Designed miniproteins, single chains, continued (5). Designs and how they scored, part 47

Each design is a single chain, and the fold is of that chain. pLDDT is the mean over its residues in the fold that is shown.

## One batch from the design tools (miniprotein)

Design m17720
Fold by ESMFold2-Fast:
Structure m17720 (fold): chain A 72 residues (1-72)
Amino acid sequence: MAEEVAQKILEDAVRKASEELLPQQDTISEEQAKQKLVDTIRQQVEEKKPSLSPEEAKAAEELAKEAEEKAK
């Protein structure tokens, strides 16, 4: 349950980052794209934290850290 909510937040963040990056695809480097993705995930997690249960917030934070590590 908590992991499913966290996964949905991650999916929404990835979708939002993709939409933001589409107009810049010709001018943005891979490293800049990865950084944007990580920043968007962190922003979405922070924004939704107050409306999440403690378990859901923890799972979302954990997924955000994993995504940041994978993006490096």
Scores: mean pLDDT 73

Design m17721
Fold by ESMFold2-Fast:
Structure m17721 (fold): chain A 65 residues (1-65)
Amino acid sequence: NKELKELLEKVKKKNETLALLLEKFIKNVKKLSDEEIENALEYLKKYLSPEEFEKFKKIVEELKK
């Protein structure tokens, strides 16, 4: 997914650890319950800009379908 790649590269420039956490979360998203996804998104919301968070949430929703 090109949009995910672009988002991860932008985040990596500011915070490499956060980018790794996002990548790991996306890789495991299909294995997570809806509650686990919600909790992880609330955690990530603290570290992402509103635009980055909205884009990431859409990617997560698309992958979970």
Scores: mean pLDDT 80

Design m17722
Fold by ESMFold2-Fast:
Structure m17722 (fold): chain A 60 residues (1-60)
Amino acid sequence: MERKIIKKPKPGLTLEEMVAYLKEKFPEVSVYYDKSKNSIIIEGLPEEVDKAVEEAKKLS
């Protein structure tokens, strides 16, 4: 499994909204907010993680 770290979303979108959106769209990956790193963590199979990270970057 791969792990990717995404920084905070762009203005107008909350971290909770971003996490909820990614979980809904990519049920095969684990998405959560790590408060100590101030980042969203995405874990799963490489192919699914890459898709989720690409989508997350559009929201950042």
Scores: mean pLDDT 75

Design m17723
Fold by ESMFold2-Fast:
Structure m17723 (fold): chain A 74 residues (1-74)
Amino acid sequence: SLEEEAEHRLEVLRRGLEIARAQPDKETRISLLEGLLETARYMAEVARQAGLHDLSERYEAFAKEIEAELEKAR
Protein backbone atom coordinates (compact mmCIF):
# COMPACT_ATOMS: atom_id res chain seq x y z
CA SER A 1 0.00 0.00 0.00
CA LEU A 2 1.04 3.64 -0.41
CA GLU A 3 0.86 4.11 3.37
CA GLU A 4 3.11 1.08 3.97
CA GLU A 5 5.63 2.27 1.35
CA ALA A 6 5.59 5.81 2.80
CA GLU A 7 6.14 4.46 6.34
CA HIS A 8 9.05 2.29 5.17
CA ARG A 9 10.75 5.13 3.25
CA LEU A 10 10.22 7.60 6.11
CA GLU A 11 11.65 5.02 8.54
CA VAL A 12 14.81 4.79 6.39
CA LEU A 13 15.10 8.61 6.44
CA ARG A 14 14.55 8.70 10.23
CA ARG A 15 17.32 6.12 10.66
CA GLY A 16 19.56 8.44 8.61
CA LEU A 17 18.68 11.29 10.99
CA GLU A 18 19.69 9.11 13.97
CA ILE A 19 23.01 8.32 12.26
CA ALA A 20 23.60 12.05 11.65
CA ARG A 21 22.84 12.88 15.31
CA ALA A 22 25.35 10.23 16.46
CA GLN A 23 28.25 11.80 14.53
CA PRO A 24 30.83 13.39 16.88
CA ASP A 25 32.12 15.73 14.13
CA LYS A 26 29.86 18.79 13.76
CA GLU A 27 30.80 19.35 10.10
CA THR A 28 29.98 15.71 9.25
CA ARG A 29 26.63 15.97 11.10
CA ILE A 30 25.70 19.13 9.16
CA SER A 31 26.73 17.54 5.84
CA LEU A 32 24.60 14.43 6.52
CA LEU A 33 21.62 16.54 7.63
CA GLU A 34 21.87 18.65 4.45
CA GLY A 35 21.85 15.46 2.35
CA LEU A 36 18.79 14.14 4.21
CA LEU A 37 17.03 17.50 3.72
CA GLU A 38 17.67 17.43 -0.05
CA THR A 39 16.37 13.85 -0.23
CA ALA A 40 13.20 14.66 1.77
CA ARG A 41 12.50 17.74 -0.39
CA TYR A 42 13.07 15.76 -3.59
CA MET A 43 10.71 12.98 -2.44
CA ALA A 44 8.05 15.56 -1.47
CA GLU A 45 8.25 17.14 -4.95
CA VAL A 46 8.10 13.75 -6.74
CA ALA A 47 5.06 12.76 -4.66
CA ARG A 48 3.39 16.14 -5.38
CA GLN A 49 3.96 15.80 -9.15
CA ALA A 50 2.50 12.27 -9.00
CA GLY A 51 -0.65 13.63 -7.28
CA LEU A 52 0.19 11.88 -3.99
CA HIS A 53 -0.57 14.93 -1.86
CA ASP A 54 -0.79 13.15 1.53
CA LEU A 55 2.59 11.51 0.93
CA SER A 56 4.06 14.86 -0.21
CA GLU A 57 2.86 16.49 3.05
CA ARG A 58 4.53 13.72 5.09
CA TYR A 59 7.88 14.25 3.34
CA GLU A 60 7.49 18.05 3.76
CA ALA A 61 6.86 17.56 7.50
CA PHE A 62 10.03 15.45 7.75
CA ALA A 63 11.99 18.10 5.82
CA LYS A 64 10.88 20.73 8.37
CA GLU A 65 12.02 18.42 11.18
CA ILE A 66 15.47 18.16 9.54
CA GLU A 67 15.56 21.97 9.05
CA ALA A 68 14.97 22.41 12.81
CA GLU A 69 17.76 19.91 13.55
CA LEU A 70 20.13 21.81 11.22
CA GLU A 71 19.39 25.10 13.03
CA LYS A 72 20.33 23.43 16.33
CA ALA A 73 23.48 21.85 14.81
CA ARG A 74 24.76 25.12 13.31
Scores: mean pLDDT 83

Design m17725
Fold by ESMFold2-Fast:
Structure m17725 (fold): chain A 81 residues (1-81)
Amino acid sequence: SKKEEVEKEMKEELLIQAKRLEEAGKLEEAEKVRELAKNFKIEETKEQILETYKLMGVEIDEETKEIAEAKHKQYLKIIEE
């Protein structure tokens, strides 16, 4: 399933981000990102991307929200086949 493949890819990306947070000494933030990976749902991709950015210390502005929404729409388009 394309949905399962996209969800697996996103979970793997979140785990890579968690490892980077651990290497930066942000152990609590890394654990929260791992929990996001476990509970990942394609329908909630935008919210999960934004939450990951917050945990990484990225400022959530209008541009960041638009990027997250664009990625969400791209993933939905992939699974619509």
Scores: mean pLDDT 74

Design m17727
Fold by ESMFold2-Fast:
Structure m17727 (fold): chain A 83 residues (1-83)
Amino acid sequence: SAEDAVEAFLLAKFGEELRALDAEIQALPVPPSVEQLKAALQRAIALYRGILAAMKAEPSIPAEYVARVEALLAKLEATLAAL
């Protein structure tokens, strides 16, 4: 499917960075500090900005998937601004 193709593209280009971010989030203490949450969100935002740029440069990726990543990035930025 188109979704599977987009997932494969993202894992091929950003799989290591995505796994590193997931490991960082999983390692956060419960409850995490506001400083730890801000740091994790800043790294997620930087990674998803790179993902968005790569997706926009890839003509085979449908515009709907680009829009989904833009929406996710906006939510992450809004969450960081609220902290």
Scores: mean pLDDT 86

Design m17728
Fold by ESMFold2-Fast:
Structure m17728 (fold): chain A 98 residues (1-98)
Amino acid sequence: FLEEGEKLYNEGKLEEAVEYYKEAIKKDPNNYRAWNNLGVVLEKLGKLEEAKEYYEKAIELDPNYYIAWLNLGKVLEKLGELEEAKEYYKKAYEILDS
């Protein structure tokens, strides 16, 4: 199911990708990858605060998913929260090195 969302994103069908990942989350609210991927689509749409919330949810569900920490760092950097972004980048690399 996540492959279909990724295909929609790659084809530039961003609103369809949002709905696809929302349905994936309804079916499995613990699917941390779907929460992260929804954040990626929202970030592409310029919805940075909403993307932040979904990346935070992905981290809550799986704190070892370093991609969500990395993505949260990037969105914090875009929001001007540079020192906070650095801490999330450090955490992402700590997890990856484990």
Scores: mean pLDDT 86

Design m17729
Fold by ESMFold2-Fast:
Structure m17729 (fold): chain A 62 residues (1-62)
Amino acid sequence: IDELKKIVEEILKVSPVNEDDDFFELGGNYKKTGKLVDEIKKKLGIDVPLSYVYENPTIKSL
């Protein structure tokens, strides 16, 4: 969760990010969603489809 919060903060340029925050309400869009899934794969080793982020947009659900 802490690693994921840091990834979201870096992509969206907002801080602090809480686990109940919605990625899209924080300013996420299609391009930033692509960066998010790429960083999750690179940092956490998890391959998340773009659709999963749209269906589970809160930090705690990612």
Scores: mean pLDDT 76

Design m17730
Fold by ESMFold2-Fast:
Structure m17730 (fold): chain A 75 residues (1-75)
Amino acid sequence: SAEEELVDSLDGGEALGAAKELDKKYPEAVEEARKEVEKLKLTDSVEAAKEVAIRAGRKHPEEFKEIAEKLKKEA
């Protein structure tokens, strides 16, 4: 998906930042994503953040693109 491709273009720090910005703007969508990601039993925080960003980003794809581009520009 476009959201998976976008997350794949982010490094670990950018992925954590994207999940944090999505949580700030769309906390309900991120909470739902976290519940689904918990079922995957991921112990790595970066991999968990990527999965949360993909799931929450699917609900708000244009905002997710904007967040990802801003994070890349700051790096």
Scores: mean pLDDT 79

Design m17731
Fold by ESMFold2-Fast:
Structure m17731 (fold): chain A 62 residues (1-62)
Amino acid sequence: RSTKKYSVREAAKLAYEKLKEANAEFLLERFGARSLEELLSLPTSKQREILRALGFEDSDLL
């Protein structure tokens, strides 16, 4: 669809929802986040790193 840019915070929320739906939230624990709240409390650079690992493109983030 149309190119919609997500803020890192919004992309993190979407990624968490998708992981929860797939019963794969444990993947976030590998990056040091036990919950959505911990994920969102991480520095923006760390959130970007996690999102890249989860398959987000840099062009989708900002």
Scores: mean pLDDT 72

Design m17732
Fold by ESMFold2-Fast:
Structure m17732 (fold): chain A 57 residues (1-57)
Amino acid sequence: MKERLMLEAEASLLVMKGEIYKKMGKEEEAKELYEEAGRLLREAGAPEEEAEAVAKA
């Protein structure tokens, strides 16, 4: 099983990938990556407000 810290690290990697896709003009794919990162943060026990801020990035 993944520890909460591992989920947070994975979410961070997804945010970085989303930033790359956003720079390439692939905004829909970037949004999907940010949504997944927010989901992982929520699973890690982060506040919903924090998880949603990441998902909206």
Scores: mean pLDDT 76

Design m17733
Fold by ESMFold2-Fast:
Structure m17733 (fold): chain A 97 residues (1-97)
Amino acid sequence: MREELLAAVREVAATPGGRRRVGDFDISSLPTGLIVIGVSPEVARSVEDLKRVAEFFKPVVKETGLPMLVISPVGLAFIAYNPETGEVDIGIFPDIR
């Protein structure tokens, strides 16, 4: 549920290098304040699945203001609040190997 994700993100953000698992998401923080979301192949099997995961985290990024990096077997997604537009931007970087 969204409230569990918000609580987990806030907890790991308050503890640099902190880590918490919520469902299929492994949530951690870097000392720079970047939140890292690890996603298994069971959840992200394609670039379209990765896009859906990134869209799912848009409300969390908007509420916290914290940038997030989603790491998956099919690529990376970067999610950040854009203060100039008031919107959450998503960049998808597929694994092109």
Scores: mean pLDDT 79

Design m17734
Fold by ESMFold2-Fast:
Structure m17734 (fold): chain A 78 residues (1-78)
Amino acid sequence: GELVAELLEALYNGDLEKAKELADKLAEKTGLDKELLKKIVEAAIESKLTATDEEIAKATGISLNTVREIGKKLVEEA
């Protein structure tokens, strides 16, 4: 969807402030955990989008299963 496309653009551009704002909007729309989604987008930007799910999990302290489930939900909303 539109919000996921905007989030991907913000992530690609390294725009942390916009990515966090879009993460908040996506969390409200999808029911995803707002704080976990923000941590994942921060880690993605810090890695310049090169991090694997495993690397994001390690960097954020979020479980690998939770990172993967959030990723699946974002793909469904795209």
Scores: mean pLDDT 80

Design m17735
Fold by ESMFold2-Fast:
Structure m17735 (fold): chain A 50 residues (1-50)
Amino acid sequence: SSDEAMQRVIAANKREQAGDREGAAADYREALELKPDLAYARDRLAELLA
Protein backbone atom coordinates (compact mmCIF):
# COMPACT_ATOMS: atom_id res chain seq x y z
CA SER A 1 0.00 0.00 0.00
CA SER A 2 2.68 2.56 0.97
CA ASP A 3 4.83 1.72 -2.06
CA GLU A 4 1.81 2.00 -4.36
CA ALA A 5 0.84 5.35 -2.81
CA MET A 6 4.36 6.67 -3.46
CA GLN A 7 4.26 5.41 -7.05
CA ARG A 8 1.01 7.36 -7.55
CA VAL A 9 2.66 10.50 -6.10
CA ILE A 10 5.64 10.07 -8.48
CA ALA A 11 3.25 9.62 -11.43
CA ALA A 12 1.30 12.73 -10.36
CA ASN A 13 4.52 14.79 -10.14
CA LYS A 14 5.52 13.73 -13.67
CA ARG A 15 2.06 14.61 -15.01
CA GLU A 16 2.14 18.02 -13.30
CA GLN A 17 5.48 18.76 -14.98
CA ALA A 18 3.94 17.71 -18.31
CA GLY A 19 1.00 20.09 -17.74
CA ASP A 20 -1.56 17.29 -17.23
CA ARG A 21 -3.41 18.72 -14.23
CA GLU A 22 -6.40 16.32 -14.52
CA GLY A 23 -4.14 13.25 -14.68
CA ALA A 24 -2.07 14.54 -11.76
CA ALA A 25 -5.22 15.13 -9.68
CA ALA A 26 -6.42 11.57 -10.41
CA ASP A 27 -3.05 10.13 -9.32
CA TYR A 28 -3.10 12.17 -6.08
CA ARG A 29 -6.65 10.94 -5.36
CA GLU A 30 -5.49 7.34 -5.87
CA ALA A 31 -2.54 7.94 -3.53
CA LEU A 32 -4.92 9.28 -0.85
CA GLU A 33 -7.20 6.22 -1.23
CA LEU A 34 -4.15 4.05 -0.54
CA LYS A 35 -2.75 6.29 2.23
CA PRO A 36 -5.21 8.92 3.59
CA ASP A 37 -2.60 10.50 5.91
CA LEU A 38 -0.41 11.55 2.96
CA ALA A 39 -0.51 15.31 3.56
CA TYR A 40 1.65 16.13 0.53
CA ALA A 41 -0.83 14.52 -1.87
CA ARG A 42 -3.79 16.17 -0.10
CA ASP A 43 -2.20 19.64 -0.29
CA ARG A 44 -1.21 19.22 -3.97
CA LEU A 45 -4.68 17.97 -4.90
CA ALA A 46 -6.29 20.97 -3.16
CA GLU A 47 -4.02 23.37 -5.10
CA LEU A 48 -4.76 21.66 -8.43
CA LEU A 49 -8.53 21.85 -7.82
CA ALA A 50 -8.48 25.54 -6.81
Scores: mean pLDDT 82

Design m17737
Fold by ESMFold2-Fast:
Structure m17737 (fold): chain A 81 residues (1-81)
Amino acid sequence: VDARIDRFMAILRRRLAARGQDYITGGQFARIMRDAMIEAGFPRAAADRAVAAFIRDYGYNTRFSIDQAVAIARRIVRRVV
């Protein structure tokens, strides 16, 4: 489980860096987080729970720094897996 979370975090950081921007919206982040979880080998159901939890807590239009988004993703993924 921990090795899969570490893979997820590496994939997430790579995808966020590829955008070339220092901020992200909640909706944009939720899509990237879902795709990164699936690429890391988490079940689709776990990825869907992570998206639902993130949008419930933060919403689509909230603006985050990349560092804030990464910290939130780690906490959410640990709760839904």
Scores: mean pLDDT 84

Design m17738
Fold by ESMFold2-Fast:
Structure m17738 (fold): chain A 63 residues (1-63)
Amino acid sequence: KVDLQETLDRAVEALLAGNREEADKIIDEFDKKAGIVLTDEQRKALYRTLENAVAERKARAAA
């Protein structure tokens, strides 16, 4: 979903800035907007995606 991709981008930017609290808030707000309760497995997958995106951004910045 467009909202999911936008949420991931915002969360990645917060994590790159070292603001874990802001990233957690962004994810929480997305969950409330979607009206969905994520399972533990779905939440882990979301955080894995964020970790991968942060790693990609850091790798490109280091070039």
Scores: mean pLDDT 73

Design m17739
Fold by ESMFold2-Fast:
Structure m17739 (fold): chain A 78 residues (1-78)
Amino acid sequence: SMQQQQESVQKVDEAAEEAGSSVPIRDLEQATEALEKSLEAGKKAGEEEIKKYPESKEAVQKKIEQMEQAVKETRDYT
């Protein structure tokens, strides 16, 4: 079960990384856009993972919260 939680979090990370890497980062505005796209993809992947593996809910939600905090911090500097 702990291994499944880690695998589900990894799927969220993979989706977020793929979405974020598609944005060219030339300035802080584009960096914020990349993080927002990563968060959106991560939330979608996380919802699917929780439906497949309810035991991953806590770990996935914690990961999404960390990503939301990162987006908030970048917006506060823009």
Scores: mean pLDDT 78

Design m17740
Fold by ESMFold2-Fast:
Structure m17740 (fold): chain A 71 residues (1-71)
Amino acid sequence: TSEKDQKLSDMSQQMSQIAQQQVEKAKQGEDKQKQLQQARDQSMQIAKQAGAGEIGEQMVNTIVTWMEERL
């Protein structure tokens, strides 16, 4: 039970780290749309590599929404 939950937690942490870095870059004057797109692409690759399917896509959408609220 805990192993799949741990993998989802690890994905969430990696996606959150990417989102935080991209938000910081956007706040430093980099293009907001470019940073949002890069975060989406990188997070989606993490989800695909982990085989997370639908839940991985939901996590990506959550992270992108979190970034949009801060940009």
Scores: mean pLDDT 80

Design m17741
Fold by ESMFold2-Fast:
Structure m17741 (fold): chain A 64 residues (1-64)
Amino acid sequence: PVLRVTSDLSDDEVDRVGTELAIRFPEAKITGRGRELTVEAPSDELAEEIAAFAESHGFRVERL
């Protein structure tokens, strides 16, 4: 499953969350461009955990 993570705040906030996600979920592949991160998770369960984490930090998450 693939997630798109976006923020209305700043590129720095998106980068910070991306770094935390990489540390917490090393099995996920995270690529970022500007204010958007693309997260490829190995399972639906992990994708839901990643989405919940990002949303808890005020980010918008879309399942692709």
Scores: mean pLDDT 77

Design m17742
Fold by ESMFold2-Fast:
Structure m17742 (fold): chain A 88 residues (1-88)
Amino acid sequence: MLSEAEVKAIEKVLNIIKTGSSRRLSQAEVEALQRLLEKVKEVGSIDAPESIKEELIAFQKSLGLEVDGKIDVNTAGNLLAEALSRLE
């Protein structure tokens, strides 16, 4: 299960990408995405909450990843890489 902090960190990254925003991520938000990546390494994939599924699918499509609305290692790794590039 995703924590609220992990969901909010994913939502923020996806919103930044969708809007082309110059918003930065905090260390705590990056750490939440690091925890997400470790979780998906253990379980294989995690279903995205409905609130982020559409934006996650758009993100997966933009990167040429599998467009399934699930967070796997590739999706989580790309979210973390994006977050690290925007760290405060």
Scores: mean pLDDT 83

Design m17743
Fold by ESMFold2-Fast:
Structure m17743 (fold): chain A 86 residues (1-86)
Amino acid sequence: GKDKELAERYLEEAERALKEGDGRKAALYAATAAGYAGVSGDKELAERARELAIRAARAAFDNGDSTSGTGAALSGIGAALQAGAL
């Protein structure tokens, strides 16, 4: 329902930010998407969110934003665990 729709919206925003080279924005959107994906219980969506969050985390680290990068990576892993995808 709503959690899945919000996760998909924020995944799209994170991918756009990655394309634009904005690692910080990508990490923040990916972390938000991971939160919604985790609570949705959709294993496939949570795994997609984890994969994108790791990519966004790398971009944030490359931009010197270790706080946003760490947050995105942990949120992605946590979402996959919460949905039973790990």
Scores: mean pLDDT 86

Design m17744
Fold by ESMFold2-Fast:
Structure m17744 (fold): chain A 81 residues (1-81)
Amino acid sequence: SISQVRQQFVQQIRTISSSLPNDVQQQVDDYIQRGMSSTTISDWYRYMSRIVDIITQSNPDLGQQVRDIVITTGRQMKQIS
């Protein structure tokens, strides 16, 4: 289900962000909460792009990993719908 795909995304992002400074983790967690509370796929993607930007500013290599996860998650969500 889309809910399972979203939950897997959240777990992956939190694992990556756990290696980043606490202020970055707090910003990422805020956008995760906004994304999980969103009622539209467009809002979800908007918040995901913010997470990519924040992580990339802190660590470009991890930002690339997060971008790849966002792309993979988007493909999985399309396959379920």
Scores: mean pLDDT 81

Design m17745
Fold by ESMFold2-Fast:
Structure m17745 (fold): chain A 82 residues (1-82)
Amino acid sequence: SLEETIRKVVEYAKELGLTEEQILDAAKRAIAASRALGRPLTDEEVRAIVNYVAQRDRPLQLAPGLEPTDEEIELAKKIIEE
């Protein structure tokens, strides 16, 4: 599910010591990737996205039309605050 994908991203990113902004960027990227693929992400794909974000000092630019909805962003923020 989308919620499970977001939780996996947040958990792994927190383990790596990423900032809240980086965790949110990773979650947004994972949501966009899941939408583009039309399926939930694998654990390997989640780890690849989080590791990619961890190596960057700049936010990821998402392709137009793949951006998370306001509801998806709010869900990600709630999970990050847990």
Scores: mean pLDDT 79

Design m17746
Fold by ESMFold2-Fast:
Structure m17746 (fold): chain A 61 residues (1-61)
Amino acid sequence: SLEELKEEIAKMIKELKEKGYTEEEIERAVLQFLAQLALQGVPSEDISELGEFAGKEIKKL
């Protein structure tokens, strides 16, 4: 579900920050994850919403 994907993104961002990755590296990893979801058939509208959510989470770092 979209909510489960948001939870996975938030977890990924937190874990990468805790491992010492930069904001740019975290952003790149999220973009790669979103590209993978798009290739798996997740609709572009959902990808856009997940990207907006991820951007907000990264800015909280």
Scores: mean pLDDT 86

Design m17747
Fold by ESMFold2-Fast:
Structure m17747 (fold): chain A 67 residues (1-67)
Amino acid sequence: GDLEEALRLLEELARRLEGEAKRTAEGAIHALQNGDIAAALKGVQELLELAPSELARRALELLRRAL
């Protein structure tokens, strides 16, 4: 589903990122794994400010559809 795809995209991003951006992606992953979609959405929005990417934009759209 949309949440599973968003999680997979965020995991791929976390593997590629470093420092604050990596920690932000990992925070969004943990929020999503705990069912906190709103916190995950906020984390991905913060991630887009730190490290804009197509994967992060897709994850954001999937999370918005799930809310």
Scores: mean pLDDT 86

Design m17748
Fold by ESMFold2-Fast:
Structure m17748 (fold): chain A 55 residues (1-55)
Amino acid sequence: MIERLMALMSPAEQARIRAELATRKLSYEEVLDLALELGAEEAREAKKAGKVLTA
């Protein structure tokens, strides 16, 4: 389940989630929440980059 969720994320986000999983031994629900939070932040960063480059 986690691997499928991570497939929707960028490689950088995947690396962060994997590091958190390895260190904190998060539950599936915590991983899901973390992935959603990181996904939202990546969307924000993508918007900023898009505004600067071409979006």
Scores: mean pLDDT 60

Design m17749
Fold by ESMFold2-Fast:
Structure m17749 (fold): chain A 80 residues (1-80)
Amino acid sequence: MAEQLRRDAEAEVEAAEENLERAEEAYKKGDLQKAVALLSAAALLIAAAKFLASLAEVSEETRERLREVEERYKEFLEEM
């Protein structure tokens, strides 16, 4: 169980990073609808990763990546 939750948390963090990067690219290109959709997906993935990380002991690297993607999400949201 714990290993599965750890892997799921890692996958959610990776997906959040990808969606946030794509949201930033869409915003830069002026595609606001796509940017908002990708940003919404990133927010849900961050929430899921935080929940899974609270249930399982994830690696320090995963914790740092989660903190970084959450900070980037907040900064980007302020830019929009």
Scores: mean pLDDT 84

Design m17750
Fold by ESMFold2-Fast:
Structure m17750 (fold): chain A 55 residues (1-55)
Amino acid sequence: MRPLTPVEKRMEEAAKRLGNEKALEHVKKARESTDEEERKEHLEEASLELGKAQG
């Protein structure tokens, strides 16, 4: 398993702090992805979920 990048770590910490389960799941999927394109897509989804806030 690869280490978290600074961006992934910040998103994970933000998702945990905000209780945003969808964002946290996307960060986990990005970390587990072996394909760079899939990783980027999951990080974008995590960012979008965090941007939607706790609506």
Scores: mean pLDDT 73

Design m17751
Fold by ESMFold2-Fast:
Structure m17751 (fold): chain A 55 residues (1-55)
Amino acid sequence: EKEKILKEIEEGVKEMKEKNPNADPEEVKEILDVIGEKLEELKKLKREDFEKAVK
């Protein structure tokens, strides 16, 4: 799951960099929101994964 989230973030960042110069503001905001949400989920998974290992 972490690997999947990382890939989705990577693709989002790449697409944003490529399309951002031509993308409208609304599209850019949506991409940034998705990336932000993925980062928050990544932080949760990283902590939870560690806790599961300690369990």
Scores: mean pLDDT 66

Design m17752
Fold by ESMFold2-Fast:
Structure m17752 (fold): chain A 117 residues (1-117)
Amino acid sequence: MEEVERYREEFREAVAELRASLDEARFREVLAGLVALTDSLLTLRREGAEISSELEIEGGRGVLTLTFRVPADPAASGPTVFEGPAPLARAVHSLARLAALDPEAAEEVRRELEALL
């Protein structure tokens, strides 16, 4: 499996775990957040930003480090650390990796998520 297909599959698995563990209203809220996040990541990529993501899983929780490098403003570049449930952290990590590797694949995933709302 190529790296893009791997992150698409990991994202789908993470979303399925979120659907199984959350009530309908909470799950829809999470989906809306993932759609908004994907749009923001794609906007950053169009503006020439580089995106990297590192994920560590500990006891059902994920620690995610997202780093954005904006060539036009290095002072605005820096790591953002997120901690949350492992499926949510995996979903965000997979989206960030898709946006970094293949913005078109990330846009396809965003459209799939919107269709579920």
Scores: mean pLDDT 81

Design m17753
Fold by ESMFold2-Fast:
Parts: sequence; C-alpha cells; structure tokens
Structure m17753 (fold): chain A 67 residues (1-67)
Amino acid sequence: MKEKIEKEIEKVLEEMRALTDRLHALSRRSVAETGWGLTPEERAEYAAILARLDELDSKLKELQNKL
C-alpha cells in the first residue's frame, strides 16, 4: 500500500510542476509582453490553474497523511 501511495504522490507532484510552469508563463506574459495584464481568457486560465493546484495540494496532504 505505501508504494502505491508514494507513486500517486509522485504523479500529483508532476502535475503540480507542469501547472506551476504554465502559471509562471502566464505571469511573465502579463508583466513583460502585454503591459495591460492578462486577457479575460488568460485570467480564466490562471484562475482554473489556481483552483486545480488547490485540489492537488489537498490530495497531496491526504496522501501524505496516509503514509
């Protein structure tokens, strides 16, 4: 059971890393390229990524507590 939980933690961390990279890319666009901040579509994407990261963080904590 512990090995399965460790594998699931690894997958969660990998997804979080990919989402964090995308979040940083949107942040750099807002500051460096747009001058006016994010477009409505980019703001919606940013909010969706933050919501997904919150879900993954909660799942990560649940998995760690089961170790």
Scores: mean pLDDT 76

Design m17754
Fold by ESMFold2-Fast:
Order: structure tokens, then C-alpha cells, then sequence
Structure m17754 (fold): chain A 83 residues (1-83)
């Protein structure tokens, strides 16, 4: 994806994640935050990626989403290695 597409993906992800949290959909919120963390990693912003991946991991654990926990942890490990 282009840098412009990654930045737009982050912006849309922020809007959707906010709505998911308002609705109490922790599973969806965790998935959206995980995707945004990956986008920030591709943009070279490891610090923001770490913050989002940690929040995604917390939400996935709270939701009992084992798959979401795996995905968030994987992105978090990549972000911490890049910082």
C-alpha cells in the first residue's frame, strides 16, 4: 500500500475503533487497533504502533478473543523490535 493509503487507513480505523468502543464491541475494537498498529509500523512510527498494539492486546484479552490476542501480540512484538 502507498503511504497515503496507510495514512487514510489509520484515519478510518480511528473513527471505526471509536464507534466499536462506544458500542462495547471489544473484539472489533481490538481488531481495528491491531490493524492501525500495523499501519503505523509501515509508516515508520513504532512508538504509536506499540501504544495501539498494547491497547489492542488488552481489549482482545478482555473480550476473550484468543485469535485477537495472537494477532495483537504479533504486531506488538514487531513494533517493540522496530523501536
Amino acid sequence: MSEEELREGVRLGEEEARKALEEGDLRLAAALLTGMADYYLRLGDAERAIELAREALRLAEEAGDERGVELARKVLERAEAAA
Scores: mean pLDDT 84

Design m17755
Fold by ESMFold2-Fast:
Structure m17755 (fold): chain A 102 residues (1-102)
Amino acid sequence: ANASTPANSGAHVLGGTLEHPYGAIILGKGYYKQGNYEKALEAYEAAIKLGDKEEQALALANLGEVLYKQGNYEEALEYYRKALELDPDNEEARKNLEEVEK
């Protein structure tokens, strides 16, 4: 987590912000639960750009889950594999990959 932005955009609405990688993941999960997949993908993409290796892996796994829910199975598998390449201990990505690759 060594990619602080120069802009001070703090948490405006809730504890999650697109400026902070973990905050972006929290926002993405919130949108995903609401069925707002477009905003969920945007938030996870922000986390991938800002996060360290583990945060990027978590965001990639969650982004893959959104794609899977949209019926984009090939792309979902691609993102789960990328997540495991960055963080082999990412249980979320491993579980989701196993469930898709039955």
Scores: mean pLDDT 74

Design m17756
Fold by ESMFold2-Fast:
Structure m17756 (fold): chain A 118 residues (1-118)
Amino acid sequence: SEIDRALDIAAEAAGEAVDLYRQGKVTPEEAIELAEKMAREKAREAGLSDQLIDFAASVARFLAATQLGLPPEVMREALQRVADALGMTPEEKQRLLANADDPRAAAALIGEMIRRKE
């Protein structure tokens, strides 16, 4: 599906950005910005819709922040963007943001919302 392609792009971009951080080439903050930028560029090149481009970029930022062990404030910002890109209701968004300190629970909720939109 196009959502699966967006997720693959997000994972690839996040991995590349985190690898640059591990090589000492970027700061953690630069790595999450780079993950978002690379995912956005890759998704656009793949011909995804604007909503799926925003989704891929937001998920890449979230995955990079998770892999880097960044604080809940950074995770909340990334999850906010994921919720907006997925068109979550205010209640779904609040539930997702409440799990900013639990990346596994947040990822599970994102997966649940994706399955419901198929």
Scores: mean pLDDT 84

